# Ledger of designs, part 75: designed miniproteins, single chains

Each design is a single chain, and the fold is of that chain. pLDDT is the mean over its residues in the fold that is shown.

## One batch from the design tools (miniprotein)

Design m2594
Fold by ESMFold2-Fast:
Structure m2594 (fold): chain A 120 residues (1-120)
Amino acid sequence: SPLETLITTLEKARDELKKIYDELKELLEKGELTPEKAKELAERVIGILDESIAALRATKAQSTDPGLKSFLDTVIAELEKQKKAIEQAVKENDFEAFLENVGQTVYQLDLAIDALRDIL
């Protein structure tokens, strides 16, 4: 189903973001995170967010349920907010904010996955 496909896409996004979070955290704790490496990791995060937002928008377009559409809009808005926050943090070399925003994104994806599974 479109909803099962969405859940699979979001689970892959969560797992990839968690790996990036763990790498980012380790580099930060060791004092090895450079602006160049932060930009590389941010570009990967932004790509994952863009894919997730596209999947959410596609699922919304296929739905006739106003409640599901409203929920998907909330998730899209949160991911777009996190994308902007990550871009800004990396631009400012605020690596702690970058780590926090990636962690918050993982948390929001977990909540969205759980909510979507409850609808199935």
Scores: mean pLDDT 91

Design m2595
Fold by ESMFold2-Fast:
Structure m2595 (fold): chain A 75 residues (1-75)
Amino acid sequence: MKTDLDEKVEELRKKAEEAYKSGNYDEAVKIYTEMAEYLRELADRAKRIGNEELAERLQSMADEFEKKAEEVKKK
């Protein structure tokens, strides 16, 4: 949805990109990791209420951010 969640994810993406561009890789990793954890918690809640479609979508987003954190961590 086009709400606080989408805006929060977009703002965190920008902060992580800015940290990466400035050479602050530790900060970028931290932000991506925090985003992944947040999305996984939301996915778990979605599973509990039976919304498997939403849970899968949130889990995919979390996996994307964890992958980004691992890529940056290798720098």
Scores: mean pLDDT 79

Design m2596
Fold by ESMFold2-Fast:
Structure m2596 (fold): chain A 119 residues (1-119)
Amino acid sequence: DELRARLEAILARYGDTAELSVVGGMPLLRPAALSDEAKVEILRAYGEELGRKLVETLRARGEEGPVETEIVHPEDGAVAARAHGEVEGGRESSWVEIAPEAYPTAVAFVDAFIAAVQA
């Protein structure tokens, strides 16, 4: 899973060696080891993956417009990673939204995001 490897690289960059997995029925990571900046980078990686899929779809149809990723990380609210591409006649978008309750651990957050992207 290419996305999982990318997320593991992000966690490693912040000095956390935690696996992106469920342990004892609950995703666990040392909460103090993961900054909000790391969470935003994880969302950005998912947004980039959505953007790559959108690019493949648009290029297959002969569309050459730019594709951008958008990360929303509001205070005490839902977070979303979104990719959008410009096409003749407007924009096409793909997005995923994660509830704030997934924030307590990086693994729980990432697992919820992976599930949402795969839906």
Scores: mean pLDDT 55

Design m2597
Fold by ESMFold2-Fast:
Structure m2597 (fold): chain A 67 residues (1-67)
Amino acid sequence: SLEEELRRLLERALAERKPVSAAAAHGLLQNVDSLPSREGLESGLAAARAEGDEELAALIEKLLQSQ
């Protein structure tokens, strides 16, 4: 599920000391039941890219393509 993927990516970002990426994953996870907004997804993508979290960035890009 998207919730399980976001939770895994959040935990990994925290372990890798990527606080901006972790905050992005956490923000998306809080809105998973209401579908993240396009603005939220775009902000999360920028955050993931800034800290080199390629897997989180790829997931967000896939979610943006499905909208």
Scores: mean pLDDT 80

Design m2598
Fold by ESMFold2-Fast:
Structure m2598 (fold): chain A 95 residues (1-95)
Amino acid sequence: AVEEIVKEYEEAFERVLETVPEEEREELRELAEKALEALRELLTKSEESEEYEKKVTEAFLKLAKENPNARYTDVIDAVLAFMKTILEVYELVKE
């Protein structure tokens, strides 16, 4: 399940990156790759704990809900916030 989830996010990030101006794409791709690696570790760790998995999912959903705008810039900001949040959570729980 973890690999399937990571691949789903990888594909979603690639679709978003295609809509981003080329000059910003390289930095966002690097951020996405780091976020995907962190996500994989978080999911693997939380696979043994449903409560932890739910907390991570709820945090992401709250971030998405707080960005209701459908404008291009809002979407990019939401994706950046999501990637940075994954990395922050990963650093806090990293052992």
Scores: mean pLDDT 67

Design m2599
Fold by ESMFold2-Fast:
Structure m2599 (fold): chain A 62 residues (1-62)
Amino acid sequence: ETVLAPEREETKRNILRVIKKLQEEGASDEEITRASQAIADLVRENPAASLEEIEEAARKAL
């Protein structure tokens, strides 16, 4: 855990939930990488992004 991360604990948990959901749906490592990049870009612009926004960004990157 990065103590200097400006992310809220809730946002971090939501990111983990979305990644886990994609893995459970059978996403490849390449798809998870693209989804993670899209989520990172979203969270940099909006640290308070909702679970729905995080999931949408991840799915658009697939």
Scores: mean pLDDT 76

Design m2600
Fold by ESMFold2-Fast:
Structure m2600 (fold): chain A 88 residues (1-88)
Amino acid sequence: DEIPPLIEQLKDKDPKVRKEAVEKLGDIALKEGSKVAEQVIPPLVEALKDKDEEVALAAADALFRIYVESKDEELKEKVRKAVKEFEE
């Protein structure tokens, strides 16, 4: 499974590695849909708090792309809810 190694890479000391992991997790969510939502969406939302601005912006971009480009309504709803709870 590609997801657990990418989630581990989100904790890497190198912001370039974290940014690449964010982008790959977003791509996986778009490809696999709601079945991976519980594994992928929470780490992406946590990456919105990343100390590196480019990593945080990559996380925001990934979540936005999932919300606007996905045809999976359940995945879109999980993204919307997770982002709303983060903002509160």
Scores: mean pLDDT 83

Design m2601
Fold by ESMFold2-Fast:
Structure m2601 (fold): chain A 80 residues (1-80)
Amino acid sequence: AKATVDAKTGEATVEYKGILGRGRGAVSPDGGVGALAESEDKKYVIGASGNAKTGEGRAALIDVETGKVEYFDGEIKVVE
């Protein structure tokens, strides 16, 4: 999984198993990062959190229709 947050605009993208989510994210001065993104078909919501200084993140893929949640490790990156 790969999450990217733009620190200036607050735009976020998250990619997992070919699912691309677009949404919003925020970065704290201490490097804490969170993002929430929705797939284009609105079938999935992807939440991601992590640390921009280490690049390590954790994420959850949520199936909107079934409520099923899958957890996974991944990368989180902040761009400026």
Scores: mean pLDDT 79

Design m2602
Fold by ESMFold2-Fast:
Structure m2602 (fold): chain A 89 residues (1-89)
Amino acid sequence: KKYSKFDAISGEELLEGEGYVHKNSGLVISGIDYGVVLIATAVRGVKPVEGEADVPAEELRKILESENAVKELAELIEETGVDPFVPLK
């Protein structure tokens, strides 16, 4: 199935095969936005386990569409210890 071609945080168009996806929802974020989230998470002293988290699509979308998307996503990763995104390739 085809994933989103647009970054869920910035709304910018993604290159084919670029970015990170939450496979259950099809939501995608750019490598740049994902890098910023990882830095925000690391500043909090958290090193998340990589993998697909069973996060409801609507809750994740609300986080990514918020004005504080990076902060809210980093807080979710801090609380769960799990990164909901995997490389899109």
Scores: mean pLDDT 72

Design m2603
Fold by ESMFold2-Fast:
Structure m2603 (fold): chain A 70 residues (1-70)
Amino acid sequence: MKEKLEKFGKLSLYMEELLRQYSEKYKLSPDERMALGIEATRVLNQAIEDGLSFEEAKKLIEKAIEELLS
């Protein structure tokens, strides 16, 4: 029970830091940052549901962000 919450929290913090870094690098508008956050959150939730490791989940989140910025 607590393990899933801890994993979700750690991934959410990682995702927010990554979104901050990409927002600064690409000079994203508020709307673009919001869209990126929605998609990254969708991928994060899927990774948790699929029981992926923290490292596998991180890679999927990074890939989703990079693909939207392409």
Scores: mean pLDDT 82

Design m2604
Fold by ESMFold2-Fast:
Structure m2604 (fold): chain A 117 residues (1-117)
Amino acid sequence: PIPLESPEEVRRAAEALKSENIPTQVAAVLRLSMSGDKKTTIEELTKLLGSENPLARASAVIALYGTGDIEVTVEALEKAAGDEDPLVRETAERLARRLAERYPEYRDRLEEIARKA
């Protein structure tokens, strides 16, 4: 996959997370997680956490996880753990458990997120 190098490319990839086409969604998550423009990527993915589409919200959480920004990811997981849609909550639970193994300083908070989801 080619890294996203411009705000326009980031916005197009973020819009693709709303697609019902699974290969399109997976490609967009992967490209966003590897984006060189982390600031624009985090801004666009954070907006998608408020999308009406639960697939877009779940995909945005996965892509934020992929960026490696732990503080933004933990905040997104806290929001997703309280989501109305079971898919979004289940995504938050799985990612929180994985991150708790990698970031001991966030472990208690991440374990609480996983329990609430």
Scores: mean pLDDT 78

Design m2605
Fold by ESMFold2-Fast:
Structure m2605 (fold): chain A 80 residues (1-80)
Amino acid sequence: SSVPLSDTVSLLVILLQTEMKERNIPQDAPLEELKELVKRVVEAYEKATGKKVSKSDLRTALRRAFPSLSEEDIEEIVEA
């Protein structure tokens, strides 16, 4: 079942997918490349909106943008 996403989560998913497409980054890219992508997207979002991204919202966005990532990989990205 689809659950409603927060505005922050929805925008982060769109931004992550857009950057992946523009930079031709696959969903199975090396974890270090995904960490750099996520850091850039979060910084851009926070600067553009003035809103801070919580770890919880980031985890939810990562699960939606990267459905093939394990929970362990998601936590490594979030803690980076």
Scores: mean pLDDT 78

Design m2606
Fold by ESMFold2-Fast:
Structure m2606 (fold): chain A 69 residues (1-69)
Amino acid sequence: SKEYEEAKERIYTNLYNMRKIKEENVYTLPDIKTEEQRRKLAEEAKKNMTPEELEFVDRMAKLAVENRK
């Protein structure tokens, strides 16, 4: 479960950064120095995602955890 949550947070942060680059035409990514900053960015990304994107992240996190076995 912890590995799944960590994978989900990584995917949320990655999607947040990709969206920010595309929408703002900026290639500078936010500096993530702490676990707290990572969680905050993941929460912000989750708030701005569509239901379809949330389902995609859930599926990708599950696959990432399964592939590590």
Scores: mean pLDDT 66

Design m2607
Fold by ESMFold2-Fast:
Order: C-alpha cells, then structure tokens, then sequence
Structure m2607 (fold): chain A 58 residues (1-58)
C-alpha cells in the first residue's frame, strides 16, 4: 500500500524513531481522506503504536 511505502521511507530517514512517532508521521503525510480518517480513528482508540502496527502489517 501507499501508506506501507511511506512508512518504509520514514523508517530509513528516522531509524531511531519510536513506533508512535512513525505512526504520527504516516498520518501527517497521508493525503487520502478515507485512509486518513481510518488511521486517526485507530490512533484515538488504540494509540499511535497501533497506527504503525496496522500499516506495517499491510
């Protein structure tokens, strides 16, 4: 997915970043409103690490 490729690029740019930080960055850079809303809901319900885990698991 586009979000997965974005996450992989962010991990290369920020190798020491936490899962929570990377999850926040993915949401910040997501341009698809439907996917953005989904990731925001996931972060609200389960925290920013859950955003990372969801994207990484795709």
Amino acid sequence: SRARHLLEALERLFPGASRATLGRLVLMLETDPAERARLEALAREQGWEAVYDWVAGQ
Scores: mean pLDDT 84

Design m2608
Fold by ESMFold2-Fast:
Structure m2608 (fold): chain A 100 residues (1-100)
Amino acid sequence: MGRELIDKAMELVEKATELVTKAQKALDQGDYEEAIRLAEEAKRLGEEAKKLAMEALRVDPNAPLNDILRAIGAAIGGIGEEVGGELLVKRAREKLKEEA
């Protein structure tokens, strides 16, 4: 169970990273509504990755060191994507407000 949670958390971090990249491209192209949509989804996936990684550490505190390090990495990655997504949403909303 713990390893499956870590693997899923890592997958969600990877997906969130792709969405952040797409959101930044949409923002650069002036597609502010699409940038908000992609960035909010990235934020959501980052939050889910963080929760799954923390749960993996909770269910098996005596897990092998490699699994513990991967879970910590996924939690940090999830936090990074959540913060990155939130910042992109704020920037895109500010741009959309200026155009309105």
Scores: mean pLDDT 84

Design m2609
Fold by ESMFold2-Fast:
Order: C-alpha cells, then structure tokens, then sequence
Structure m2609 (fold): chain A 73 residues (1-73)
C-alpha cells in the first residue's frame, strides 16, 4: 500500500540521518548534508504523499552521493 511505502521510505530517511549524525557529526560537510536532509524529510512528512516521500528519498540519495564524492576527493 502507499501508506506502507511512505512509512518504509520515512524509516530509511530517518535511519540515514541518524547514521550520519552518529559517525560524522564533527564534519562540517556532513552537518550541511544533514541540515538539507532534515529539511527534505520535514517537507515530505507534511505532505504525507507517496510522491513526496519518493522525491525526498531520491534527493537523499543524491545528497549522500555528493557527500561521498567530497570524502573521496
């Protein structure tokens, strides 16, 4: 169901933020990434649509990818 997909995507997003906070909290680039992810997550939660949840998760993946590029540089 759409409700189950929304819950699943929100759980993934919350876990992603938590893991980054726990492992890399002192890195300024991570702090910036976490702030952006929290904003996207909050907007998706307000909408409570599967489309908003999917879009937020795609943006999360993009932010994580960009962050990983900075760490590997």
Amino acid sequence: SEEEEIDYLFALMEETIKQLEEKYKDDPAVKEAIEKMRELFDKARESKTVEAARQAYEEFKKIVSEYQEKLLS
Scores: mean pLDDT 79

Design m2610
Fold by ESMFold2-Fast:
Structure m2610 (fold): chain A 100 residues (1-100)
Amino acid sequence: MEKSIEELRREAEELLAEDPKNEKNRTRAEILLEQAESLRRMERAIRVIEALVAAKNGRYDEAEALAGFSRSELDEMVRLYENGDIVGLFELVRAAEARR
């Protein structure tokens, strides 16, 4: 990625600071913030995948540090993945993210 999440947020803040009442600047800032949030979600999704791989290989301390999920949540996620229950896996990940 050419721009970091912090750079996108900074550009949005600068646009809003220049003229907070300018609709064009507000729209551009909103797009930049949406891009930053999209990238944050992608980076988080990659971290969750890395955590599940670590947990599957018995590296629970690493998995917990990567995702911030409990060992019991990680165990259940790995079990769902190994059983091919991808829908259940996504639902459990979503629920665990909401509890963080």
Scores: mean pLDDT 79

Design m2611
Fold by ESMFold2-Fast:
Structure m2611 (fold): chain A 74 residues (1-74)
Amino acid sequence: MERSIETTSGGRRYRASWDDSGRARGEVTLPDGSTGRYELKVEDGVVTERGSGDPEAVRVARRMAQALLDEALR
């Protein structure tokens, strides 16, 4: 099943989603308006990762996507 969360903390807006095909996505908007996106897919033990945008925002988006994927695989 597809899952998504959206929250705000410290002036940042966070969005993360996970689907049942083994994909997790994260998006972060920083207080200055900079955005970063991160996508992770796990298929047959192969991990593919993509990030785009502000490096700090991408780093935060990656952590969110990874946490959501880890929860979905429990």
Scores: mean pLDDT 70

Design m2612
Fold by ESMFold2-Fast:
Structure m2612 (fold): chain A 61 residues (1-61)
Amino acid sequence: MSEETRQALVDDARAFIERVSALFGLTTPEGRRILADYLLREAEEADDEASVAALRAAMAA
């Protein structure tokens, strides 16, 4: 069902943020927040509602 797909997208978004944060040495919550905000804006510009929802859920941890 849709919830399984939604959870997979949230988990992928979290893993991606953590991986990229580690690559740039952004190990603080603030650094991860900056990266997540950038990705959220990219998704909003692409009008990708699913990615926007997944990124917002990943950031709300």
Scores: mean pLDDT 71

Design m2613
Fold by ESMFold2-Fast:
Structure m2613 (fold): chain A 98 residues (1-98)
Amino acid sequence: MKAKVIFHDVVTLQSGVKVAIVKVTEGGKEDLEEIAKKMVEEAKDMVHVESETAEDAELMEKLLEEHGAKVASASSKDTRTETRSLYRANKFLLEVLE
């Protein structure tokens, strides 16, 4: 499996919740593992990953949970068109940002 990071950020919401957000396009399984570990270290409250494929999204969500994310979420371009900010891609994020 391959994944490449093109966007990586950590945002602290007004509620004090830390959200780590990553876009992944191309790379290797080792890259996905390293990304997951780093995201959990930066923001344990919520981690959201957007991938090119559903397979990468599913693997990333599992890796985030394995590394101790309280809430892990992943989406892919196959299941969710990238027409909105990643901050609004998940119901949890929508509720927190409202």
Scores: mean pLDDT 57

Design m2614
Fold by ESMFold2-Fast:
Structure m2614 (fold): chain A 95 residues (1-95)
Amino acid sequence: SADAVKQLVDQQLSVFESLAEEIREALKEGKLEEAQQLLDYLKDRVEQFKAIAKELIAQYKDDPEVVAYLEEAIKKLEELVKELEEELEKALKEA
């Protein structure tokens, strides 16, 4: 159902938010190598999610609400990755 897809998306976004917090904690502790490794892992998992989301968009093409929800999730994750890349770059310059 549409609600099941939305619930899956919300659960995955929560997982990514938790990974982002781990990256930010590593940055605060000056663990730059660990932060880079965690960011690379998050980026790989975001790409996997985007692939699944694109398949779901194709399956639910006639449901504009589900499509919009998936597209918004992709956008939020792309913005999160950019923010974390900028935070890591800043930390590396200040090291």
Scores: mean pLDDT 89

Design m2615
Fold by ESMFold2-Fast:
Structure m2615 (fold): chain A 79 residues (1-79)
Amino acid sequence: MRIKYGDLEVEIVELPDGSLAPVVTQLGEEKTVTLQIFKLDEDGQVILVDSKKVTLKKGEKATPTKAADGSMEVKVTKV
């Protein structure tokens, strides 16, 4: 699902392990955002898996992935 939040465009994507992660594009001025990877537990409750702060400039897109050790890795690209 794609959502606009202020000057940010946010898309939730599913990672290979079933965790959900936000892909964030900055359409406005430079801002620091906190990216959170989460999953649902057996009761359907949201569990925070990992979080990382990233500074995004106008036209930059942050795509979170999981590294081989299970930690969050964020790739920043220019759109």
Scores: mean pLDDT 77

Design m2616
Fold by ESMFold2-Fast:
Structure m2616 (fold): chain A 107 residues (1-107)
Amino acid sequence: SAFAQQVAAEIASGELAESNLSPAQRETAAALQGASPEEQARLAIELGIRLAEALLPGAVKEKNLESLERIRDLLEELLENPVLSEEQRERLRELLERVEEAIEELE
């Protein structure tokens, strides 16, 4: 998605501090800088998934509806990307289910 590509570009440009990223997220961000456009799209998707995985536990614990809704929007946009692997699609569906359950609990 365009959003995932923008998030990946912001990380690659240093707008998101590397100290706030997991080792896997840092590896993905570093690889993005030298990648072809197709590889950039795949890396941006993977980075978006990993960011959602990292942010979700905190948003659930803090009962932060705004953060949960932003994570949901990101996951929905990523699911629209036709270059998703089946593994990435399964991870996105699982994350989306957890986000929707967390939002429902706040009612």
Scores: mean pLDDT 69

Design m2617
Fold by ESMFold2-Fast:
Structure m2617 (fold): chain A 84 residues (1-84)
Amino acid sequence: MEKKIEEALEQAREHLRLAEEVDVAAHGPYLLQYASYAASLAIHNPQTAPKVEEALRELARRAAELDPALGRALQAMADYVASV
């Protein structure tokens, strides 16, 4: 479970980097997909929730600089993970 969360967060960070360097429209959806997967795994494994929440909040702050709506979506995921 933890390894899958780490892999999902690595993929989310990579797509955020590609969104920053190349195209937010092309890579933003993949960032959301991997972030959502990590959030889903954390909900089913609550001991990982604090680390996943922190990672999602960092992604949200950076994503907001590119697209405010993308940042809001990631912030909502972090808030939901925090509620578990």
Scores: mean pLDDT 88

Design m2618
Fold by ESMFold2-Fast:
Structure m2618 (fold): chain A 74 residues (1-74)
Amino acid sequence: MSDEQARRGAEDLAALPDARGLGAAIAKGAVDLGVTPPEPSSLTEEQAARAKEALAKARTAEELRDALGYASGL
């Protein structure tokens, strides 16, 4: 994954309107990346807001991976 692709992915995820949509997208992303997916129904609106803040700060592929790991562990 390029840094440019990571930035676009992070922006797309941060733009999702609700906790349920964000949780489902994170779970799908985890499966696509070959990692164990979190329970998509576990994200509260507070956790989704924190995940969006982390994703909005991601600018490189490593930062996106870190943000997704953080969001998956919420």
Scores: mean pLDDT 66

Design m2619
Fold by ESMFold2-Fast:
Structure m2619 (fold): chain A 83 residues (1-83)
Amino acid sequence: MVETETEEIEKELKEGDTILVPITNTSTTEPVTVTSEVEVYLDGELVFKGTITFTLKPGETADIPINVPKTGKFKIKVTTTKT
């Protein structure tokens, strides 16, 4: 079964800040492959778009670090698919 979830964070952030987005494998028996698309908007402009893929063991949590490149108003959108 394919599960897709989207998190959006809107916040004023400072250059050098790091936001951690936790992704958890809620299965107790099976590893899952996680594909996360990250979009970062600064003052309404798309400044970063990337995709990260990794595998989580049953019950494992991994944090996706997003580094803030410049002080301003950010919208960070993370869309995660688990397979």
Scores: mean pLDDT 76

Design m2620
Fold by ESMFold2-Fast:
Structure m2620 (fold): chain A 76 residues (1-76)
Amino acid sequence: SEIDKLLAELEELAKQLEQAVQNRDFQTFMQILEKMDELVRRLGELMSQMTPEQQAELRAILARIQEIVREGVALQ
C-alpha cells in the first residue's frame, strides 16, 4: 500500500539520519530532516486511513527519530 511504502521510506531516512549524526555531517543531517518533515506531514494526513499496527509503527519510527536528533545535538 502507499502507507506501507511511506513508512518504509521514513525508516530508511531514519537510518540515514543516524549515519549523518555518526559522521558529524550536519549539512546532510539538515537535508534529511527537511525530507522527513514532508514525509511525516503526508503520513499525518493519512493517519485516519491507517491500521492500528501502521499507527504503532509510525509512532515507533518517530520515537527513534527523536532519540537520534537528541543524541546528535544538532537541533535546539
Scores: mean pLDDT 82

Design m2621
Fold by ESMFold2-Fast:
Structure m2621 (fold): chain A 78 residues (1-78)
Amino acid sequence: GKKLEEFEKAVREAVETARRIVRDLLAQGKTPEEAYREARKAVYEMAAKLEKTFSLSQVLLVAGIALREARREIERES
């Protein structure tokens, strides 16, 4: 249904944003800690906007998936 499609899109966009921030900052010579901090900030800002559309559990799941993928991206770029 439409809500499931919107949720899947929110997950994909949060993951893509987190990975992009990590890749860009590591390419600029920032530390893994700085890259993760900025990705986390962006993910939380996206999560705050999603609160208008999704339940708290759905918002936390989007954030959790995106931050897990940010950590995996750090491992790949190191």
Scores: mean pLDDT 86

Design m2622
Fold by ESMFold2-Fast:
Structure m2622 (fold): chain A 71 residues (1-71)
Amino acid sequence: SSLVQEGDRLYQQGDYLGAGKKYKEAGDLAEKQGDTQSAIQSYGRSAKAYSLAGDLESMKESLQKALELSS
């Protein structure tokens, strides 16, 4: 998706906060479209990016979303 590609670009530039946000948006979109596997993957990428940014609250939110979809 374009959101994942934008997240990847930001991640490569060291903008981990921006990458986390884009990956989360990609996860939200995939979830709304019923693509559970893509949603889990995107939320996981979001959590990793937020962890690198030091944004523990956003990391926890993305991890919770991935966990809810995988259980």
Scores: mean pLDDT 89

Design m2623
Fold by ESMFold2-Fast:
Structure m2623 (fold): chain A 62 residues (1-62)
Amino acid sequence: LNVKLEIYAKLGQKDKVKELLEEVEDVKLAATILLEYKLVDKSKLDPNLSPEELKKKLLEEL
């Protein structure tokens, strides 16, 4: 799953990334991948967010 997320993130396919985010178990790793490929802005992500809040924020910022 993480490999597919990284590939779609690298290609900038936001719709596919959103679909995979619904199934991702490691939300923090997903956030790291999205930040690395600049699909989300680091300034929009609070480091103190719970995994559930982080997932919601990632979906909002995509």
Scores: mean pLDDT 76

Design m2624
Fold by ESMFold2-Fast:
Structure m2624 (fold): chain A 66 residues (1-66)
Amino acid sequence: RDEALVEIVKHAKRLIDAATAGNREEAQKHIDEAAKVAEKYLGPEVAENVRKALQTVADIAAAEAA
């Protein structure tokens, strides 16, 4: 579980960097990868929540940087 959370956090950092750099496509890839990790180790309900949370973070980061 903790290892899965570490991987999700790494993808979250990468998506924020990508979103603030204007790389929406790259940010989406990191959201997808984090959601896959969450689904595999934490289950589909957690994966859905992670995807929604990271999408919101990416949208905010991109909007603030624009």
Scores: mean pLDDT 79

Design m2625
Fold by ESMFold2-Fast:
Structure m2625 (fold): chain A 100 residues (1-100)
Amino acid sequence: SLVDEALKLAEEVIKRAEETFDLAIEVYNKAKSKGDEEAYKKAIELMNEALQIIRDVELTVRLLLELGKITPEQAIANLKKLKDRADKVYEEAKKLMEEV
């Protein structure tokens, strides 16, 4: 069903955001040990972005399942945008790791 598709996509986005958060913590620790204030601040920004993506996914799922305020098609469209955002933030975290 489209609901099952939305829930699978939500799980994938959360997993990517969690991977990004873990990578950003690793970057933060490395940058902090080197005194790289720019990299440390960017790592915090990436941690916050990853957490915001998780919150937005949870809100989308709640609007679909608990509140009935959006259709499954609307949920999938929103989750695809969140997936693209999670992938971009993950790429930024990977690049930052290579620079520190």
Scores: mean pLDDT 90

Design m2626
Fold by ESMFold2-Fast:
Structure m2626 (fold): chain A 61 residues (1-61)
Amino acid sequence: MNPAELAGEAMEKLMEGRKPEELSEEEKQGIYELDKFLGSTASEEERIKRAERSAKLQKAF
């Protein structure tokens, strides 16, 4: 599965209320690779936390 597909699956899980720790390593890697492609220098951990925050905000409205 390509990084964009893995990142999409990870975001769906976060939106369903799953915690970053419940993501597979492949899904975490997908988020990291996609973010790196977009020019971010953030660590994998920082990107996962940001994705979780974004998912929480989307679910809250």
Scores: mean pLDDT 65

Design m2627
Fold by ESMFold2-Fast:
Structure m2627 (fold): chain A 84 residues (1-84)
Amino acid sequence: SFEEAAEAAEEAAEKSTIPEAKRAAREGAESARRAEEEKKDPSNGTGFAAEAIAAIGGALTAYLLAKETDPEAAEAALKALEAM
């Protein structure tokens, strides 16, 4: 779920030592929460899609930046991707 994705992305932000990965993870978490809210309005399919894509992009960027230096942050970012 996007709620689980947001929680995992926030964990990735907390555990990352790379500023760019922290920002990507936080942005991904924010977009995941917005996707969850947009999903509650059936008339806003475009808004949901945009936030979902942004959430995936943020989590993926966080994972790719962290995977070689911060294995715990990378694992959390991967959990965010798996939840979406």
Scores: mean pLDDT 81

Design m2628
Fold by ESMFold2-Fast:
Structure m2628 (fold): chain A 71 residues (1-71)
Amino acid sequence: SEAEKKAEAIKKEGLELAKEDVMKGYKEASKKAKEFADKSTPEDQKIVQEKLKELTEELNKLYLEREAAAA
């Protein structure tokens, strides 16, 4: 669906930004997801929320990998 494609694009952009700053990536993705969800159906809102959850899990993993690499 278009909502899935949009949510995936938001997640991918957030992950790219997170390469420089994990918090910046999350904040930008959350902002775009909220803007999209506010204009979307309840079903599309669920898709966006699930993709944000996936992004948070990937960002936590990336953060831990960076900490391990720095040690």
Scores: mean pLDDT 76

